# Designed miniproteins, single chains, continued (3), part 110

Each design is a single chain, and the fold is of that chain. pLDDT is the mean over its residues in the fold that is shown.

## One batch from the design tools (miniprotein)

Design m11807
Fold by ESMFold2-Fast:
Structure m11807 (fold): chain A 85 residues (1-85)
Amino acid sequence: MEELREEVERLAEELTRLTKEALAQGNEEAVALAQETVARIQERTAPLAEAASAGDEEALREMLEIGIREAREGIERVEAALRAA
């Protein structure tokens, strides 16, 4: 569980760094992809958030795993958009 939380924090930092880079370059597409990534994570984890808050370890684990997957895919998309500029 701690390893999953650490990975989520690391990916969140990386996505934030890439978002700042996209903003600095004026890359509207990369910024939009970063925002979509955050929105998608929130949408997909919301149904699990209540159960996780109530102490459901399986729900918490699933929520973290969804976050990691979506963040990794989002980071790849943002990086691709930055390279295409």
Scores: mean pLDDT 84

Design m11808
Fold by ESMFold2-Fast:
Structure m11808 (fold): chain A 68 residues (1-68)
Amino acid sequence: MTEEELKEVALKLLESRLGAGDDPEEIQAMREAVEKGEDTPLAKKALEDAEKILRMHQGGLEGARALA
C-alpha cells in the first residue's frame, strides 16, 4: 500500500460518512487535513481508519473502495 492509495481510501471513507449524515464540519476538516498531508490528529485518525478497513477486506484496495 502506498501513501497515495491510503489517502484515496481515507477520502472515500470520509465522503461515505458525509453521505451518512455525520457532522459536515468535522468531515470537511478531516478531508482538508488528509488532502494537504497535514500531521494532525484528525489526519492520522482518518488514515488509520482507512488502513484498518483496507487490511480487513478481501481484495485489498478494491474491496475497501467498494465499501467506502
Scores: mean pLDDT 71

Design m11809
Fold by ESMFold2-Fast:
Structure m11809 (fold): chain A 91 residues (1-91)
Amino acid sequence: GMEEGAELAYKAAYEGAKSSGKGTPEGYAAGVISAMGGGMSGALEGGGKEGAEKAKEAAEKGAKEGGKETGNEEGAKKTAEAAKKAAEGMA
């Protein structure tokens, strides 16, 4: 349910950040936000507002960790911030 949705959000953000980190910081942010959308949907279905907040934290952590794998830490920080804002809009 809620925990599984948050884990999905983390993995989606991590993989999106890792994949997108090869480009510009702006492209990286857009890629991760897109990937995070799928994970957030699962979290909302399982936990509503609480699930969305958990998924927001998981997505932020995933984006930062994925970005570090590519050496694009600045892009990861901007993406994590944008991801949190997007998650707030979905809740």
Scores: mean pLDDT 61

Design m11810
Fold by ESMFold2-Fast:
Structure m11810 (fold): chain A 68 residues (1-68)
Amino acid sequence: SSRVEELKKELEQTVRDFEAGRISWDEAIGRIGKIHERAHDLPEPERNEVLKFLNEALGRMEEARQAR
């Protein structure tokens, strides 16, 4: 699904922007929250695929935050 790939791309970009110091933690969490809301509007199984990727993105952001 193009919608799934778009949300995954936005999640990847959010992680990269945060890791690079281009956005704050609060801005990154805000972006993740909006993607999470959009994922809940998707039918199964697309919703589960995006939410799994979102959980992985959150893990990467937490690791980057701890390294600061």
Scores: mean pLDDT 86

Design m11811
Fold by ESMFold2-Fast:
Structure m11811 (fold): chain A 84 residues (1-84)
Amino acid sequence: DRAARLREALRAAVARQAAREAAPQEEVDRALAEIDAQVEALLAAGVSDEVLDAVVEALLNPDPALLEELSERVIPEVEALEAR
């Protein structure tokens, strides 16, 4: 369920970024093809449900303040996982 929401949010984010940057369709198609692998990587990393929900929110409603807050929360959690 969360995986499906993450895929939709990532696809929406890719579409918005492509529109802003006038990215070529080939680059957009490549990014979309990688979404499933990116979602699996996030789920496999074992990040908390709260962080995953924050990622979805930031992707659906990009706001510099939300992106900053997300970065501050995600980086420590990822570092903790990488330290194992």
Scores: mean pLDDT 67

Design m11812
Fold by ESMFold2-Fast:
Structure m11812 (fold): chain A 94 residues (1-94)
Amino acid sequence: RLPSPEEVEEGRERSELLRRMEEAKAAGDRRTMYEYFIKLLPGILRAAGYSEEEIEEFVERARRFVEENPDASDEEFAKAMREIRKEIEEKRNK
């Protein structure tokens, strides 16, 4: 399947964010790395069928985690993201 022009532009923006995230990781700047990952979240969550309200809540909670835990490991960050996702999905079913 050939991607649409809009999908190609979204892919370029995502690639740029991933590149900046990799640069931050290589520099040991975990906070900046997580901030770029958070900028990728809206696109990922929209593709997964999340509402704009759910995306806003997820991003806010992810940013709060990073502010409170700027030295968190990749594993700790991944666990926090999974817990946020679960709580938002549980609220959706209520």
Scores: mean pLDDT 76

Design m11813
Fold by ESMFold2-Fast:
Structure m11813 (fold): chain A 73 residues (1-73)
Amino acid sequence: MVPLDEELIPEPGDVSDEAILASLLIMKVAVVETATGDKEKVIETLREAARIAEEKGFEKLAEAFRKSVEKLE
């Protein structure tokens, strides 16, 4: 079981672009974890998610994904 920061999961009613992106990226991480069970692939997916969030200007979301990587390393 791979622990993710709860702050990465959007609350009901949060429909901002950041929340939508967070939901999509978290779903991608969950799919990779469920389909592969490979910690290295999960870490790679989290790093990619952090990069995408940073490129979109969502710095706090990018930091949350980077912290999730640190918890798994």
Scores: mean pLDDT 73

Design m11814
Fold by ESMFold2-Fast:
Structure m11814 (fold): chain A 68 residues (1-68)
Amino acid sequence: VLEEVKKFLDSLNVSPELKEKLLKLIEELGEEYAGDILAAVQLTNGDLTQQDIASVLGVSKGTVSRII
């Protein structure tokens, strides 16, 4: 799953820094969040705030900030 996520993010030309942060979130929170994260990245062209990520995943901004 993580390898497929990496390939998908590479296909979207997402910055390496953002890619690593998103992979860390999926690793910490669980693979079930991968689809929601990828959809949000695609819809925003990688212009995601920590608040946007928190809203998509249904977690607090503090949880996102702690991980990334």
Scores: mean pLDDT 73

Design m11815
Fold by ESMFold2-Fast:
Structure m11815 (fold): chain A 83 residues (1-83)
Amino acid sequence: SPVEEFVEQLRAIAESESDPERARLLMQLEVTGFMTDLRLKYPEKKEEIDETHKQIFEIINDESLSMEEQIEQIRKLLEELLK
């Protein structure tokens, strides 16, 4: 699954990066690339993709959530988007 492969990339960042702010920025960069590719593949879904991208960034910037909680919420949003 493209979502499962992407989630494993986010986990790799969380596991390899000791600085939580740097990990957050690297996750945001990876999300931006993934969402940009989705916009190119599904231009008819631009509004739904844009809303999901915004929600994912809100999750990544939520300091009350652990990295694992952030990744799990991102997985659920992407699975719903790609139904």
Scores: mean pLDDT 87

Design m11816
Fold by ESMFold2-Fast:
Structure m11816 (fold): chain A 77 residues (1-77)
Amino acid sequence: MTDEQAQQLVEQAQKYLDQAKDYLKQGNSQKAVDYARQASDLAQQAYDGSTDPQIKQKAQQIMQDAQQVSDQAVKLA
């Protein structure tokens, strides 16, 4: 994977994470979990496919935030 492709995955993961947070605030626990999982999966792909430390750091932050959203959504349900 190129760093350009990894950056695109990070950007898409961030969009899914933002959607997950919005669904969590709306009380839609199922969609919050689903979007958080998608964000985490894309961020994981970017992390594994990139050698750029900045891309890896952003991907790791998204994975951590996605896990927290998922944990909150599960408690809400």
Scores: mean pLDDT 85

Design m11817
Fold by ESMFold2-Fast:
Structure m11817 (fold): chain A 68 residues (1-68)
Amino acid sequence: MSDTVNRASRLSQSPDPRIRRLAGRVGRLSRSDNPEVRRLAGRAVDALEQGRIDEAERLVRRAERLDR
């Protein structure tokens, strides 16, 4: 099972609504059939855990554009 899914689930409990929203999006992207999308989701969760919210948002938007 993807470590990214578990980490995104933990972040979805954040008191920060921006972090919760991004965590939900990362959780969906980490279940993608596209390995590049899953890799970007992993980078986004790393950025969220480090408090780099703007970087995480950029990575999520990039992954969403590749996800089909």
Scores: mean pLDDT 81

Design m11818
Fold by ESMFold2-Fast:
Structure m11818 (fold): chain A 73 residues (1-73)
Amino acid sequence: MKKLSVDELVAHARALFDAGASPEEVEEAVERLAIESGYDPGVAEMLARGITAAVEMERRGEGSESELAAKLA
């Protein structure tokens, strides 16, 4: 009935990267989680690929600058 939101899948991807998982491991885990929550396999695969790529890009600092983190300091 209530599927995991994209934000929840993104949170899981971020947690896995923080734990040292590879992009491939993150993609597989997110895809499995999406399927278990009720997404169609094809949709789950697309979401896992997109989310993993976006989180990996964020983790590399693309679009996230140190100066933005210092804004409140």
Scores: mean pLDDT 74

Design m11819
Fold by ESMFold2-Fast:
Structure m11819 (fold): chain A 100 residues (1-100)
Amino acid sequence: SIADIVQTILRHYIEELEKKAEEEPEFKEVYEELIKLYRDTVERVKGASPEEVLEILEEHIEKIKELGKKYPEIKDELEALAQMEEEFREWLRERAERRA
């Protein structure tokens, strides 16, 4: 399902963020906030419909952009992450439409 795909991808990003927190301890605080956001989103998409998953991802992306405002030292990296996730959300939207 769309929810299963999103859960799998977000769990992979959590593992990568945990590695980054170890490799770049100066940015540990922002990576821990991102990990928490990703974990909350994984739980929210569990059992959600394709439409609900797309809405949840939109909120998730906006929260990443807000973190970029709070942590200007890595704003470009967070904006790049948000853009990548917007592209992923659009890809999921197209797949959901083809299954409807």
Scores: mean pLDDT 85

Design m11820
Fold by ESMFold2-Fast:
Structure m11820 (fold): chain A 59 residues (1-59)
Amino acid sequence: MKEKLEELFSLLTPEQRAEVLAHLQAADDAIKAGNYGEAFRHYDRARQIIEEAKKQKEA
């Protein structure tokens, strides 16, 4: 639980929060393995979920 991420997570559903956290954890594991391409893909997916949720609330 990072305090900065909690602000964004309050706007997400519990399922969306779980998916974002899973991708961030997988990205961290990929970085530790030296697989930066895989880490970037996981970060990009997490950002897409957050952006999608924000757009739905403003539509």
Scores: mean pLDDT 75

Design m11821
Fold by ESMFold2-Fast:
Structure m11821 (fold): chain A 72 residues (1-72)
Amino acid sequence: GEKNAEAAKEAAKKGDADGALAAAHESLQMGDYRSALEAAKWALEAAKKGLGSRGAEKAAQDIMERAKEGLA
């Protein structure tokens, strides 16, 4: 639900791209593709600032593509 997107936004504001990615994965597993997409966007923003593990940017992009496929 929207709770995971909110958790991802808060994690990204703290510079925790990995925490934002975890929230995006949870939304994706629940079939909540809109929240997964929003959470992955926050993870991508944090990762672009260099505030996460190596590969976090690619992981966020992969979740965004999977969420978009679920919405199509």
Scores: mean pLDDT 77

Design m11822
Fold by ESMFold2-Fast:
Structure m11822 (fold): chain A 89 residues (1-89)
Amino acid sequence: REEVIKKLEELLKATKDPTMSIEEFRQKLLEALGLTTPAEQRNFFSFYETLFNVSEEEAWKYFLGIKGDETTVDVKKAIERLIEEIKRR
């Protein structure tokens, strides 16, 4: 948990890089959560798709609370919320 929080805080610093894409940011977030292989990432989204009856893209919206026109600022706010949620538990 502490290590996950540390990695998420490092991602918050990366949101200041204007060259970072949303897709690259999603990839780094999955890696911070320990989902480092494409198979693990697909299984994670497949689980959310099954549980909430949504697509992979919609699963990201549920997980991060972001919308289809999201900016790096919106992704930053979503990660800050995740850090708070993890610290609370």
Scores: mean pLDDT 62

Design m11823
Fold by ESMFold2-Fast:
Structure m11823 (fold): chain A 89 residues (1-89)
Amino acid sequence: EEVEKLVEEIRSYLREIAAATDPAEQRRLLLKVSNLLVEIAKKVTDLEEFESIVRQVVAEARRIVTDPEVLAALEKSARDILNYAKAKK
């Protein structure tokens, strides 16, 4: 399924963020994760399903991303996108 492929792409980018040492590369990968979350938000009609996906992504990021600034930026992006999805129904 398309949504499942997008979630796996996010997981792959989270692993790349965890392995990256260059702040510019970490920012580029974080933007890719944010863009994929927006794509999922546009495709998923069930808000509870989307909230579950966001929680899974944040939980994975908290497990593997050790840079607190990168983690905070990712959590903020995920929260903003979830709020956008809730506002649109």
Scores: mean pLDDT 82

Design m11824
Fold by ESMFold2-Fast:
Structure m11824 (fold): chain A 79 residues (1-79)
Amino acid sequence: SIDEIIDELIESMRPHLSDEQLEKIRETLKKFVEEYNFSEEEVRELKERILSRIRPDSSGLQVENAVAWELSKLIEKKK
């Protein structure tokens, strides 16, 4: 399910971000999934693209930027 994919992505980012930051990202992802009608396949691809940009030494800001960048690219494809 989409919720399971989002939960897996959030858990993968947990070492880099606070609980507050993770919850804001979860809320943002769910909002855009609903707004742009992302399919489960599109959300799965989004997860893989975000994770491909995250390194063990990535800062919280770098992780947040990776999420914003890949999400914005997917949104542009849906316009």
Scores: mean pLDDT 86

Design m11825
Fold by ESMFold2-Fast:
Structure m11825 (fold): chain A 83 residues (1-83)
Amino acid sequence: SLEEVEKLIEEIEKTKKLTLPKIDEIFSLLDRQQLREEVIAKLQAFAEENGHLSLEQVKKKLEETIKDLVELLRKLVKEAKEG
């Protein structure tokens, strides 16, 4: 249900951790599996391109990316709930 997706998004926002199982569950519930593959590919590309940075610097940039992704997911939930 959309309520389950909202709870998962809230957990990600509070923990600042985005795990593959949570990504799978959210995109599956929203019927957006295509977007899941794009998000995973983007995260992998980010890791490869930033291999010259320290782990702490990469972690900080990843936390910023998680925040942007949470905002995107919340917009998708709102659209699905109101549509």
Scores: mean pLDDT 64

Design m11826
Fold by ESMFold2-Fast:
Structure m11826 (fold): chain A 82 residues (1-82)
Amino acid sequence: MEILMKILRGLQLSLDLPVKEFKTLEEVEEELRELLKEILINDYKLSEEEAEKVSEKIVEKLREAKTVEEAVDIINQEILSL
Protein backbone atom coordinates (compact mmCIF):
# COMPACT_ATOMS: atom_id res chain seq x y z
CA MET A 1 0.00 0.00 0.00
CA GLU A 2 2.71 2.57 0.91
CA ILE A 3 4.46 2.15 -2.49
CA LEU A 4 1.17 2.58 -4.40
CA MET A 5 0.33 5.67 -2.31
CA LYS A 6 3.76 7.21 -3.07
CA ILE A 7 3.23 6.60 -6.81
CA LEU A 8 -0.29 8.07 -6.69
CA ARG A 9 0.96 11.15 -4.81
CA GLY A 10 3.85 11.51 -7.28
CA LEU A 11 1.45 11.43 -10.24
CA GLN A 12 -0.96 13.86 -8.52
CA LEU A 13 1.89 16.32 -7.87
CA SER A 14 3.27 15.94 -11.44
CA LEU A 15 -0.20 16.80 -12.81
CA ASP A 16 -0.68 19.65 -10.29
CA LEU A 17 -3.63 17.81 -8.74
CA PRO A 18 -4.62 18.01 -5.05
CA VAL A 19 -3.17 15.22 -2.91
CA LYS A 20 -5.99 13.20 -1.31
CA GLU A 21 -5.85 11.02 1.79
CA PHE A 22 -6.98 7.41 1.26
CA LYS A 23 -8.07 4.89 3.92
CA THR A 24 -7.86 1.55 2.06
CA LEU A 25 -5.65 -0.22 -0.50
CA GLU A 26 -8.73 -0.63 -2.73
CA GLU A 27 -9.31 3.16 -2.76
CA VAL A 28 -5.64 3.79 -3.67
CA GLU A 29 -5.72 1.19 -6.48
CA GLU A 30 -8.99 2.60 -7.91
CA GLU A 31 -7.74 6.22 -7.84
CA LEU A 32 -4.39 5.16 -9.38
CA ARG A 33 -6.23 3.23 -12.14
CA GLU A 34 -8.45 6.24 -12.95
CA LEU A 35 -5.51 8.69 -12.91
CA LEU A 36 -3.39 6.44 -15.17
CA LYS A 37 -6.38 6.02 -17.53
CA GLU A 38 -6.77 9.82 -17.83
CA ILE A 39 -3.01 10.28 -18.45
CA LEU A 40 -3.05 7.60 -21.18
CA ILE A 41 -6.05 9.22 -22.93
CA ASN A 42 -4.93 12.87 -22.60
CA ASP A 43 -1.13 12.63 -22.95
CA TYR A 44 -0.64 9.40 -24.96
CA LYS A 45 -3.85 9.65 -27.08
CA LEU A 46 -5.12 6.14 -26.33
CA SER A 47 -8.79 5.27 -26.78
CA GLU A 48 -10.88 4.92 -23.60
CA GLU A 49 -10.96 1.12 -24.08
CA GLU A 50 -7.17 0.86 -24.60
CA ALA A 51 -6.46 3.19 -21.64
CA GLU A 52 -8.71 1.05 -19.38
CA LYS A 53 -6.85 -2.15 -20.37
CA VAL A 54 -3.37 -0.60 -19.98
CA SER A 55 -4.19 1.10 -16.64
CA GLU A 56 -5.58 -2.17 -15.20
CA LYS A 57 -2.46 -4.06 -16.37
CA ILE A 58 -0.18 -1.43 -14.78
CA VAL A 59 -2.04 -1.52 -11.43
CA GLU A 60 -1.90 -5.36 -11.43
CA LYS A 61 1.89 -5.28 -12.00
CA LEU A 62 2.32 -2.53 -9.37
CA ARG A 63 0.95 -4.93 -6.72
CA GLU A 64 4.22 -6.91 -7.12
CA ALA A 65 6.48 -3.80 -6.83
CA LYS A 66 8.66 -3.66 -3.69
CA THR A 67 10.13 -0.17 -4.24
CA VAL A 68 9.00 3.14 -5.76
CA GLU A 69 11.81 2.85 -8.35
CA GLU A 70 10.56 -0.60 -9.44
CA ALA A 71 7.00 0.77 -9.66
CA VAL A 72 8.09 3.74 -11.82
CA ASP A 73 9.99 1.30 -14.08
CA ILE A 74 6.83 -0.83 -14.48
CA ILE A 75 4.79 2.25 -15.51
CA ASN A 76 7.47 3.42 -17.98
CA GLN A 77 7.88 -0.08 -19.46
CA GLU A 78 4.12 -0.45 -20.10
CA ILE A 79 3.84 3.05 -21.64
CA LEU A 80 6.91 2.47 -23.86
CA SER A 81 5.36 -0.83 -25.09
CA LEU A 82 2.28 1.01 -26.48
Scores: mean pLDDT 73

Design m11827
Fold by ESMFold2-Fast:
Structure m11827 (fold): chain A 100 residues (1-100)
Amino acid sequence: SAAAAQEEIEKLIEEEIEEWGVKSEEEREKARRLFEKGLELGRLVAELAKMKGEKVKDKEKIQELIDRALELIDELERMGVPSEELASIRETLEKIREEL
């Protein structure tokens, strides 16, 4: 299951890179890393939303997921994603952390 999901994700990343018209291998690798980090962030946010909906009280696990998501946001910003595009996600994560 996990391996099949990973292959589908890799396929989607490659299709997106082709659509963006990236020409050099260096630019393709940067784009691939951006999409991989973005998808990981989306997965962590989805897991946090699920845990909140299920009223999971595992503060340590929730904190670890928030910390990893915030780290990914910082990585994406360093890779050139505008801070304003990530601001809403960052604010939501910081708010959840304060409510722990």
Scores: mean pLDDT 77

Design m11828
Fold by ESMFold2-Fast:
Structure m11828 (fold): chain A 65 residues (1-65)
Amino acid sequence: MLVAEGPAVGAGSLSALEALGLKRGDRVRVEVDGDTLTVTGADGREYTARIPPSAAEAVLAELTG
């Protein structure tokens, strides 16, 4: 399982941020377990989606970069 936490500065392509009503710079926690992506906003709302692992890894790299 891959986990990253930080401001959403590079994750502008992640539709989960838009689905949760989050903005760039909002603090998020992203967890990846296989092909399952879970994004948790500062307010505790969660978004879960099935995506290819390579796409999930790219999102985690943007959050930690």
Scores: mean pLDDT 63

Design m11829
Fold by ESMFold2-Fast:
Structure m11829 (fold): chain A 59 residues (1-59)
Amino acid sequence: SSDETLEAGAAKAGTSVEAARAYRDRFEELQSQGKSLTEEEVKEIAPEAYKAMLEAEKA
């Protein structure tokens, strides 16, 4: 994926590009270990993105 995709995803989730990048890198690490990303893992990796998702769902 490109930085453009990352920027669009970050904006949609209400988070920063840097936070989205950290999330992506951690997701790739977990995928290499054969793990699926869960809501709990999202909360730990990118708490701002997780909160943004919850707030967006309430709106």
Scores: mean pLDDT 65

Design m11830
Fold by ESMFold2-Fast:
Structure m11830 (fold): chain A 99 residues (1-99)
Amino acid sequence: MEEGKKYLEEAKKKEEEAEKLAEEALKYAEEDPSVSASTVAAVEILKVGADASELLAKRAYEEGNVEAAKKLEESAKKSKESIEKLKEEIEKRKKENEE
């Protein structure tokens, strides 16, 4: 079904927007520690994006669109990797501030 391409594009756009928001939030948190809450929100947005990609992959499998499903699973993996990077950066910043 051609709708598989639409699912892939929508999931990708959502992930890209969430990543941009996370990067902006991280920049603000560096200048003002009170903004750390926005960085946490950005991580949650990335998690929602990854979950959405996994759901869309399930739908693609149900419709027999295996190629689209695989791409959506790869997108979910990338989002999870971005989340881990943000967590590491937050921990590093905390450590530097403590020391």
Scores: mean pLDDT 68

Design m11831
Fold by ESMFold2-Fast:
Structure m11831 (fold): chain A 71 residues (1-71)
Amino acid sequence: MEGARAYHALATSKDPDDRAKYEELLQLSGEKVKEFMKEVRENKLSPYDQMKKALELHEELLKRAVELAAG
């Protein structure tokens, strides 16, 4: 809930600084997804590990959104 609210606040802000923070979050998200997809493509993860990794990535991004919105 808090992470989703922080993400929405950054995404809808008209403040250039908040927009820059949102762009940073999108770039970080892109890099994390790229890394995850590389591991999937290299067949290094079981289906269970793929699900676990995806959940961990989601939690990391929500945490980062809260940190950026708070600072």
Scores: mean pLDDT 74

Design m11832
Fold by ESMFold2-Fast:
Structure m11832 (fold): chain A 70 residues (1-70)
Amino acid sequence: MKELEEFEKKVKELAEKYGISPIDARIKLITEEYGISPEEVRKNRIRAVKAALKDGYITEEEAEKILKDI
């Protein structure tokens, strides 16, 4: 929980600082902090969402919403 709150705060601060969307700020933060390409982050995120849906951790509606943000 605490790590997610810190991540979301950094996303908000980056979006405001650079005048970019929260989605773009999130991609930028992940790319810079983990040293992986935005395309690779996107692929891993899609895979994780599909796995979570299969395991019943999230609903189909939630999965579709998350996938649209990736």
Scores: mean pLDDT 70

Design m11833
Fold by ESMFold2-Fast:
Structure m11833 (fold): chain A 55 residues (1-55)
Amino acid sequence: SLQEEAELWAELLQALRDGAPLAEIEALIAKLPEEFRPVAREVVDAYLAQRAAQA
């Protein structure tokens, strides 16, 4: 459902903000529908790159 998908995305984004280990991020991506996993990896990569640039 859209609600469940939104909750999974919210958990992934919160884990990224909290600096969760890569293994935890990968586990959260794996909970998403297969169609969204490539997009989730792109979002994660972009977020981590932006954070590194501002460190």
Scores: mean pLDDT 80

Design m11834
Fold by ESMFold2-Fast:
Structure m11834 (fold): chain A 68 residues (1-68)
Amino acid sequence: SVDDLIKKLEENVKKLLKTKSYQDVIEELIRETEKILSTIRNPDDQNKVLDKTSELLKEIVEKQRKER
């Protein structure tokens, strides 16, 4: 389901934030989001993925700002 894909995306980002640079995490987030979106044709499901990606990106940027 789309909700399962979103949960997997969130878990992956949290794991990568522990070991990778912010830039690498952002690049991975974008890449995985593109893969997920390529499998989804339903507009409501696409919007759910994009909303979660936006939320995760804001979290990463906020963490990066605090370390700069």
Scores: mean pLDDT 83

Design m11835
Fold by ESMFold2-Fast:
Parts: structure tokens; C-alpha cells; sequence
Structure m11835 (fold): chain A 61 residues (1-61)
């Protein structure tokens, strides 16, 4: 899935603690739509004020 590939690119660039990273990867793999993937990423990255990160998440379709 292109949406999964884009999400993994974001996780590689904006690394979180290992335990959180592993959990997000599992949730993304189980997601059924790009909307669910975006929701997962926004939930975990909501504390990072980075416009490039926001644009990368918004690009998932």
C-alpha cells in the first residue's frame, strides 16, 4: 500500500521511542484506509510543531 509506504517514511525520519515506534508500525499495518493511517500518525505526532511533518502526513492518500 502506498499509504503504508509513506507512513513508514515518516516514521523513519521522525523517530519516536522504540516501543512507541513498534506499536505504530503494527497499527499502520492493520489500518484499512489512508484516513486511518493519517489518524494514527496525527495522534502520536500531535506534540511536534513541524510544518514539514504535517505536510508529509497530509500527503498520504
Amino acid sequence: SEAVEKALEILKKYKLPQETFDRIVEEIKKAKSPVEIKSILRFFYNIIPDPELEAAIDAIK
Scores: mean pLDDT 77

Design m11836
Fold by ESMFold2-Fast:
Structure m11836 (fold): chain A 64 residues (1-64)
Amino acid sequence: AGKKAKITATRTVPNAGSDDIALEEGEVLEGTILSIDPNRYIEFYSHELNKTVRLPASFVEVEV
Protein backbone atom coordinates (compact mmCIF):
# COMPACT_ATOMS: atom_id res chain seq x y z
CA ALA A 1 0.00 0.00 0.00
CA GLY A 2 1.25 3.48 -0.94
CA LYS A 3 0.30 6.88 -2.36
CA LYS A 4 -0.02 7.53 -6.09
CA ALA A 5 2.62 10.07 -7.00
CA LYS A 6 4.64 11.66 -9.76
CA ILE A 7 8.43 11.83 -9.42
CA THR A 8 10.47 14.32 -11.47
CA ALA A 9 14.26 14.19 -11.68
CA THR A 10 15.60 17.64 -10.75
CA ARG A 11 19.05 16.62 -12.03
CA THR A 12 20.64 13.60 -13.73
CA VAL A 13 20.26 10.55 -11.46
CA PRO A 14 23.02 7.95 -11.95
CA ASN A 15 22.49 4.36 -10.89
CA ALA A 16 22.67 4.62 -7.08
CA GLY A 17 23.47 0.91 -6.76
CA SER A 18 22.71 -2.49 -8.23
CA ASP A 19 19.22 -2.67 -9.80
CA ASP A 20 18.60 1.07 -9.29
CA ILE A 21 17.35 3.20 -12.18
CA ALA A 22 19.13 6.05 -13.94
CA LEU A 23 17.14 9.16 -14.92
CA GLU A 24 17.94 12.22 -17.03
CA GLU A 25 17.15 15.70 -15.69
CA GLY A 26 13.45 16.48 -16.22
CA GLU A 27 12.49 12.82 -16.63
CA VAL A 28 9.18 11.89 -14.97
CA LEU A 29 7.99 8.64 -13.42
CA GLU A 30 4.38 7.98 -12.39
CA GLY A 31 3.59 5.30 -9.87
CA THR A 32 3.16 4.57 -6.19
CA ILE A 33 5.37 5.68 -3.30
CA LEU A 34 6.21 2.68 -1.14
CA SER A 35 8.56 4.41 1.30
CA ILE A 36 10.34 7.74 1.75
CA ASP A 37 13.58 8.31 3.63
CA PRO A 38 14.56 11.94 2.92
CA ASN A 39 18.14 11.23 4.08
CA ARG A 40 18.58 8.33 1.65
CA TYR A 41 16.09 7.03 -0.93
CA ILE A 42 12.52 6.95 -2.12
CA GLU A 43 11.27 3.44 -2.86
CA PHE A 44 8.81 3.76 -5.75
CA TYR A 45 6.72 1.39 -7.85
CA SER A 46 6.88 2.59 -11.46
CA HIS A 47 3.71 1.84 -13.45
CA GLU A 48 5.47 2.17 -16.83
CA LEU A 49 8.44 -0.04 -15.86
CA ASN A 50 6.24 -2.44 -13.83
CA LYS A 51 8.89 -2.67 -11.11
CA THR A 52 10.02 -1.17 -7.83
CA VAL A 53 12.88 1.33 -8.18
CA ARG A 54 14.97 3.20 -5.62
CA LEU A 55 15.74 6.89 -6.22
CA PRO A 56 17.99 9.31 -4.30
CA ALA A 57 15.58 11.60 -2.42
CA SER A 58 17.82 14.68 -2.92
CA PHE A 59 17.79 14.29 -6.74
CA VAL A 60 14.02 14.10 -7.28
CA GLU A 61 10.88 16.13 -6.68
CA VAL A 62 7.76 14.28 -5.47
CA GLU A 63 4.24 15.40 -6.38
CA VAL A 64 1.39 13.55 -4.62
Scores: mean pLDDT 71

Design m11837
Fold by ESMFold2-Fast:
Structure m11837 (fold): chain A 76 residues (1-76)
Amino acid sequence: MSNLGSNSRDNIIKTMKKDPDAGAKRAYGTSDSFNNSPKFSQAGKYYKKAGDYLRKGDVKKGIDYINKAQRIIQKM
């Protein structure tokens, strides 16, 4: 869980810039582990949107969606 930077948003942004799907893959995998938790599923959707925006070069929107996903995870 430290590999994606559980305590650092910047590490997650850096990881997703290299692999835009990394956040979504991890969040959906966690949702499965928690019996399809709606919060982790919602975080996965935001990470997917972040990855889509990063692929299009919209770094600002990508970071915004990463922040939204992180807020959901931090409240669990």
Scores: mean pLDDT 66

Design m11838
Fold by ESMFold2-Fast:
Structure m11838 (fold): chain A 61 residues (1-61)
Amino acid sequence: SEKRVIRVVVPGGSREEALAAAREAARALADEQGKEVTILGEWVERLPDGSTLAEVAVELS
């Protein structure tokens, strides 16, 4: 099993948009590696430049 954090920055994006993008990236990574993904945690933050950062901690197994 591998644990990692997927980070996505969406310029001018909403919190929901950024989280959706991070979740999609995590699923794509799992599919590419032939693994299953478990989401361990999710975080979202507005950055000073008006972009939105989403982080998704995952376990690939």
Scores: mean pLDDT 84

Design m11839
Fold by ESMFold2-Fast:
Structure m11839 (fold): chain A 86 residues (1-86)
Amino acid sequence: MAYGEGKLKKAVDEARKAGKSDEEIQRLENEMKAEHDRLVAEEKALSQKRKDLAAQNTQTAGDLQAKIDELNRKIEELNRKIKELE
């Protein structure tokens, strides 16, 4: 959430400063929301796959959990980076 909101605000502010139309700003907003939704969908898909495989092999479920943890860390790093740029 914080990443998408911060990045969107920056893009809107820059577009307005450059004299871009409301249509251009809306397009940028939609693109950023689509990108964020895609990352969320990927995490959800891996979480579901982990649950399905946990019934068969706890070790395989552990491997998937490690991949999910890596994705969450990348998301947190992006959120932190945006806040630092302000």
Scores: mean pLDDT 65

Design m11840
Fold by ESMFold2-Fast:
Structure m11840 (fold): chain A 56 residues (1-56)
Amino acid sequence: MSEEEKKLIEEGLKKNKLPMVYLPYLEKEVQAAKEKGLDPKEVLEKLLSMLKTLMS
């Protein structure tokens, strides 16, 4: 995963006020999405929304 993609995940977590403990989980999921030919940005947004809902 590129340094730029890692920064996007970090900024997504910070913007949504989510714990940085999810950073390695999101990096793994975004990388898996790229390998499956899915849009990594769309997958990241869906995961951030899910975490925000579960974590209040």
Scores: mean pLDDT 79

Design m11841
Fold by ESMFold2-Fast:
Structure m11841 (fold): chain A 93 residues (1-93)
Amino acid sequence: DALDEALEAVKRAKTAEEIKEAVIRAIKAALEKATGEARKALRKALLLIERAETEEELLAALKKALEILKKAPQTPEVNKVIEIIEEAIKKLE
């Protein structure tokens, strides 16, 4: 599953750029399954993360994306992206 592969990619990542790329892949995979408010929240999260240019900006974007997704419908794909973002934040802190 693309989401499980993205989680493992975050766990293996050695740089902020690798973490960013893995999280972007996870959100894009989730967007293929998501509809309605879940899709809207995932699109907002994607835009925040894509615009981050530094490790500090990426950490801030991930934390903001997490806030948005926790308020979204808790579908399986949204829950998995939340797990992936939480792992990414842990690795950057």
Scores: mean pLDDT 89

Design m11842
Fold by ESMFold2-Fast:
Structure m11842 (fold): chain A 114 residues (1-114)
Amino acid sequence: GPLDEFIAKIKELLDKAKKLLDEDPNNIEKNIEAYGLALAALTAIKIVLSKYPELKDILQPLKDEAEEIIKKAKKNLDTHLPDDISLINRYIAEALRGIGEGIDLALEFLKKLE
C-alpha cells in the first residue's frame, strides 16, 4: 500500500546515503550527497508525522537513522568547510535539493491517501 511504498523509498535514500559514507568518509562530494539524501528522508518523515502523528512508532527508527547520517555527514564536512565558500555554496544547494525532494516524496504519499 502507499505507506509500504513510502517506507521503501525512505529506506532506499538512507541505504544510498550510508553506502556513500562507508565508501570514503573523507570524500567531500560523497558527504554532500549523503547529507542531501538523508535530509530528503528526514524532511519527508517530518511532514508525514505532522499530518499522521500515529505513524511515529513505525517511522521513528527511519527518522533516527536519517538524523544519525546527517550528524555524521555534517561532522565530516565541518572539518573541510571553514575556508571554502564554493564548498559551502555546494553544501547549501544540496541541502535545498534534499529538502525539495523530501517535500515531493511526502506530498506523493499524502496524495495516495485521497
Scores: mean pLDDT 88

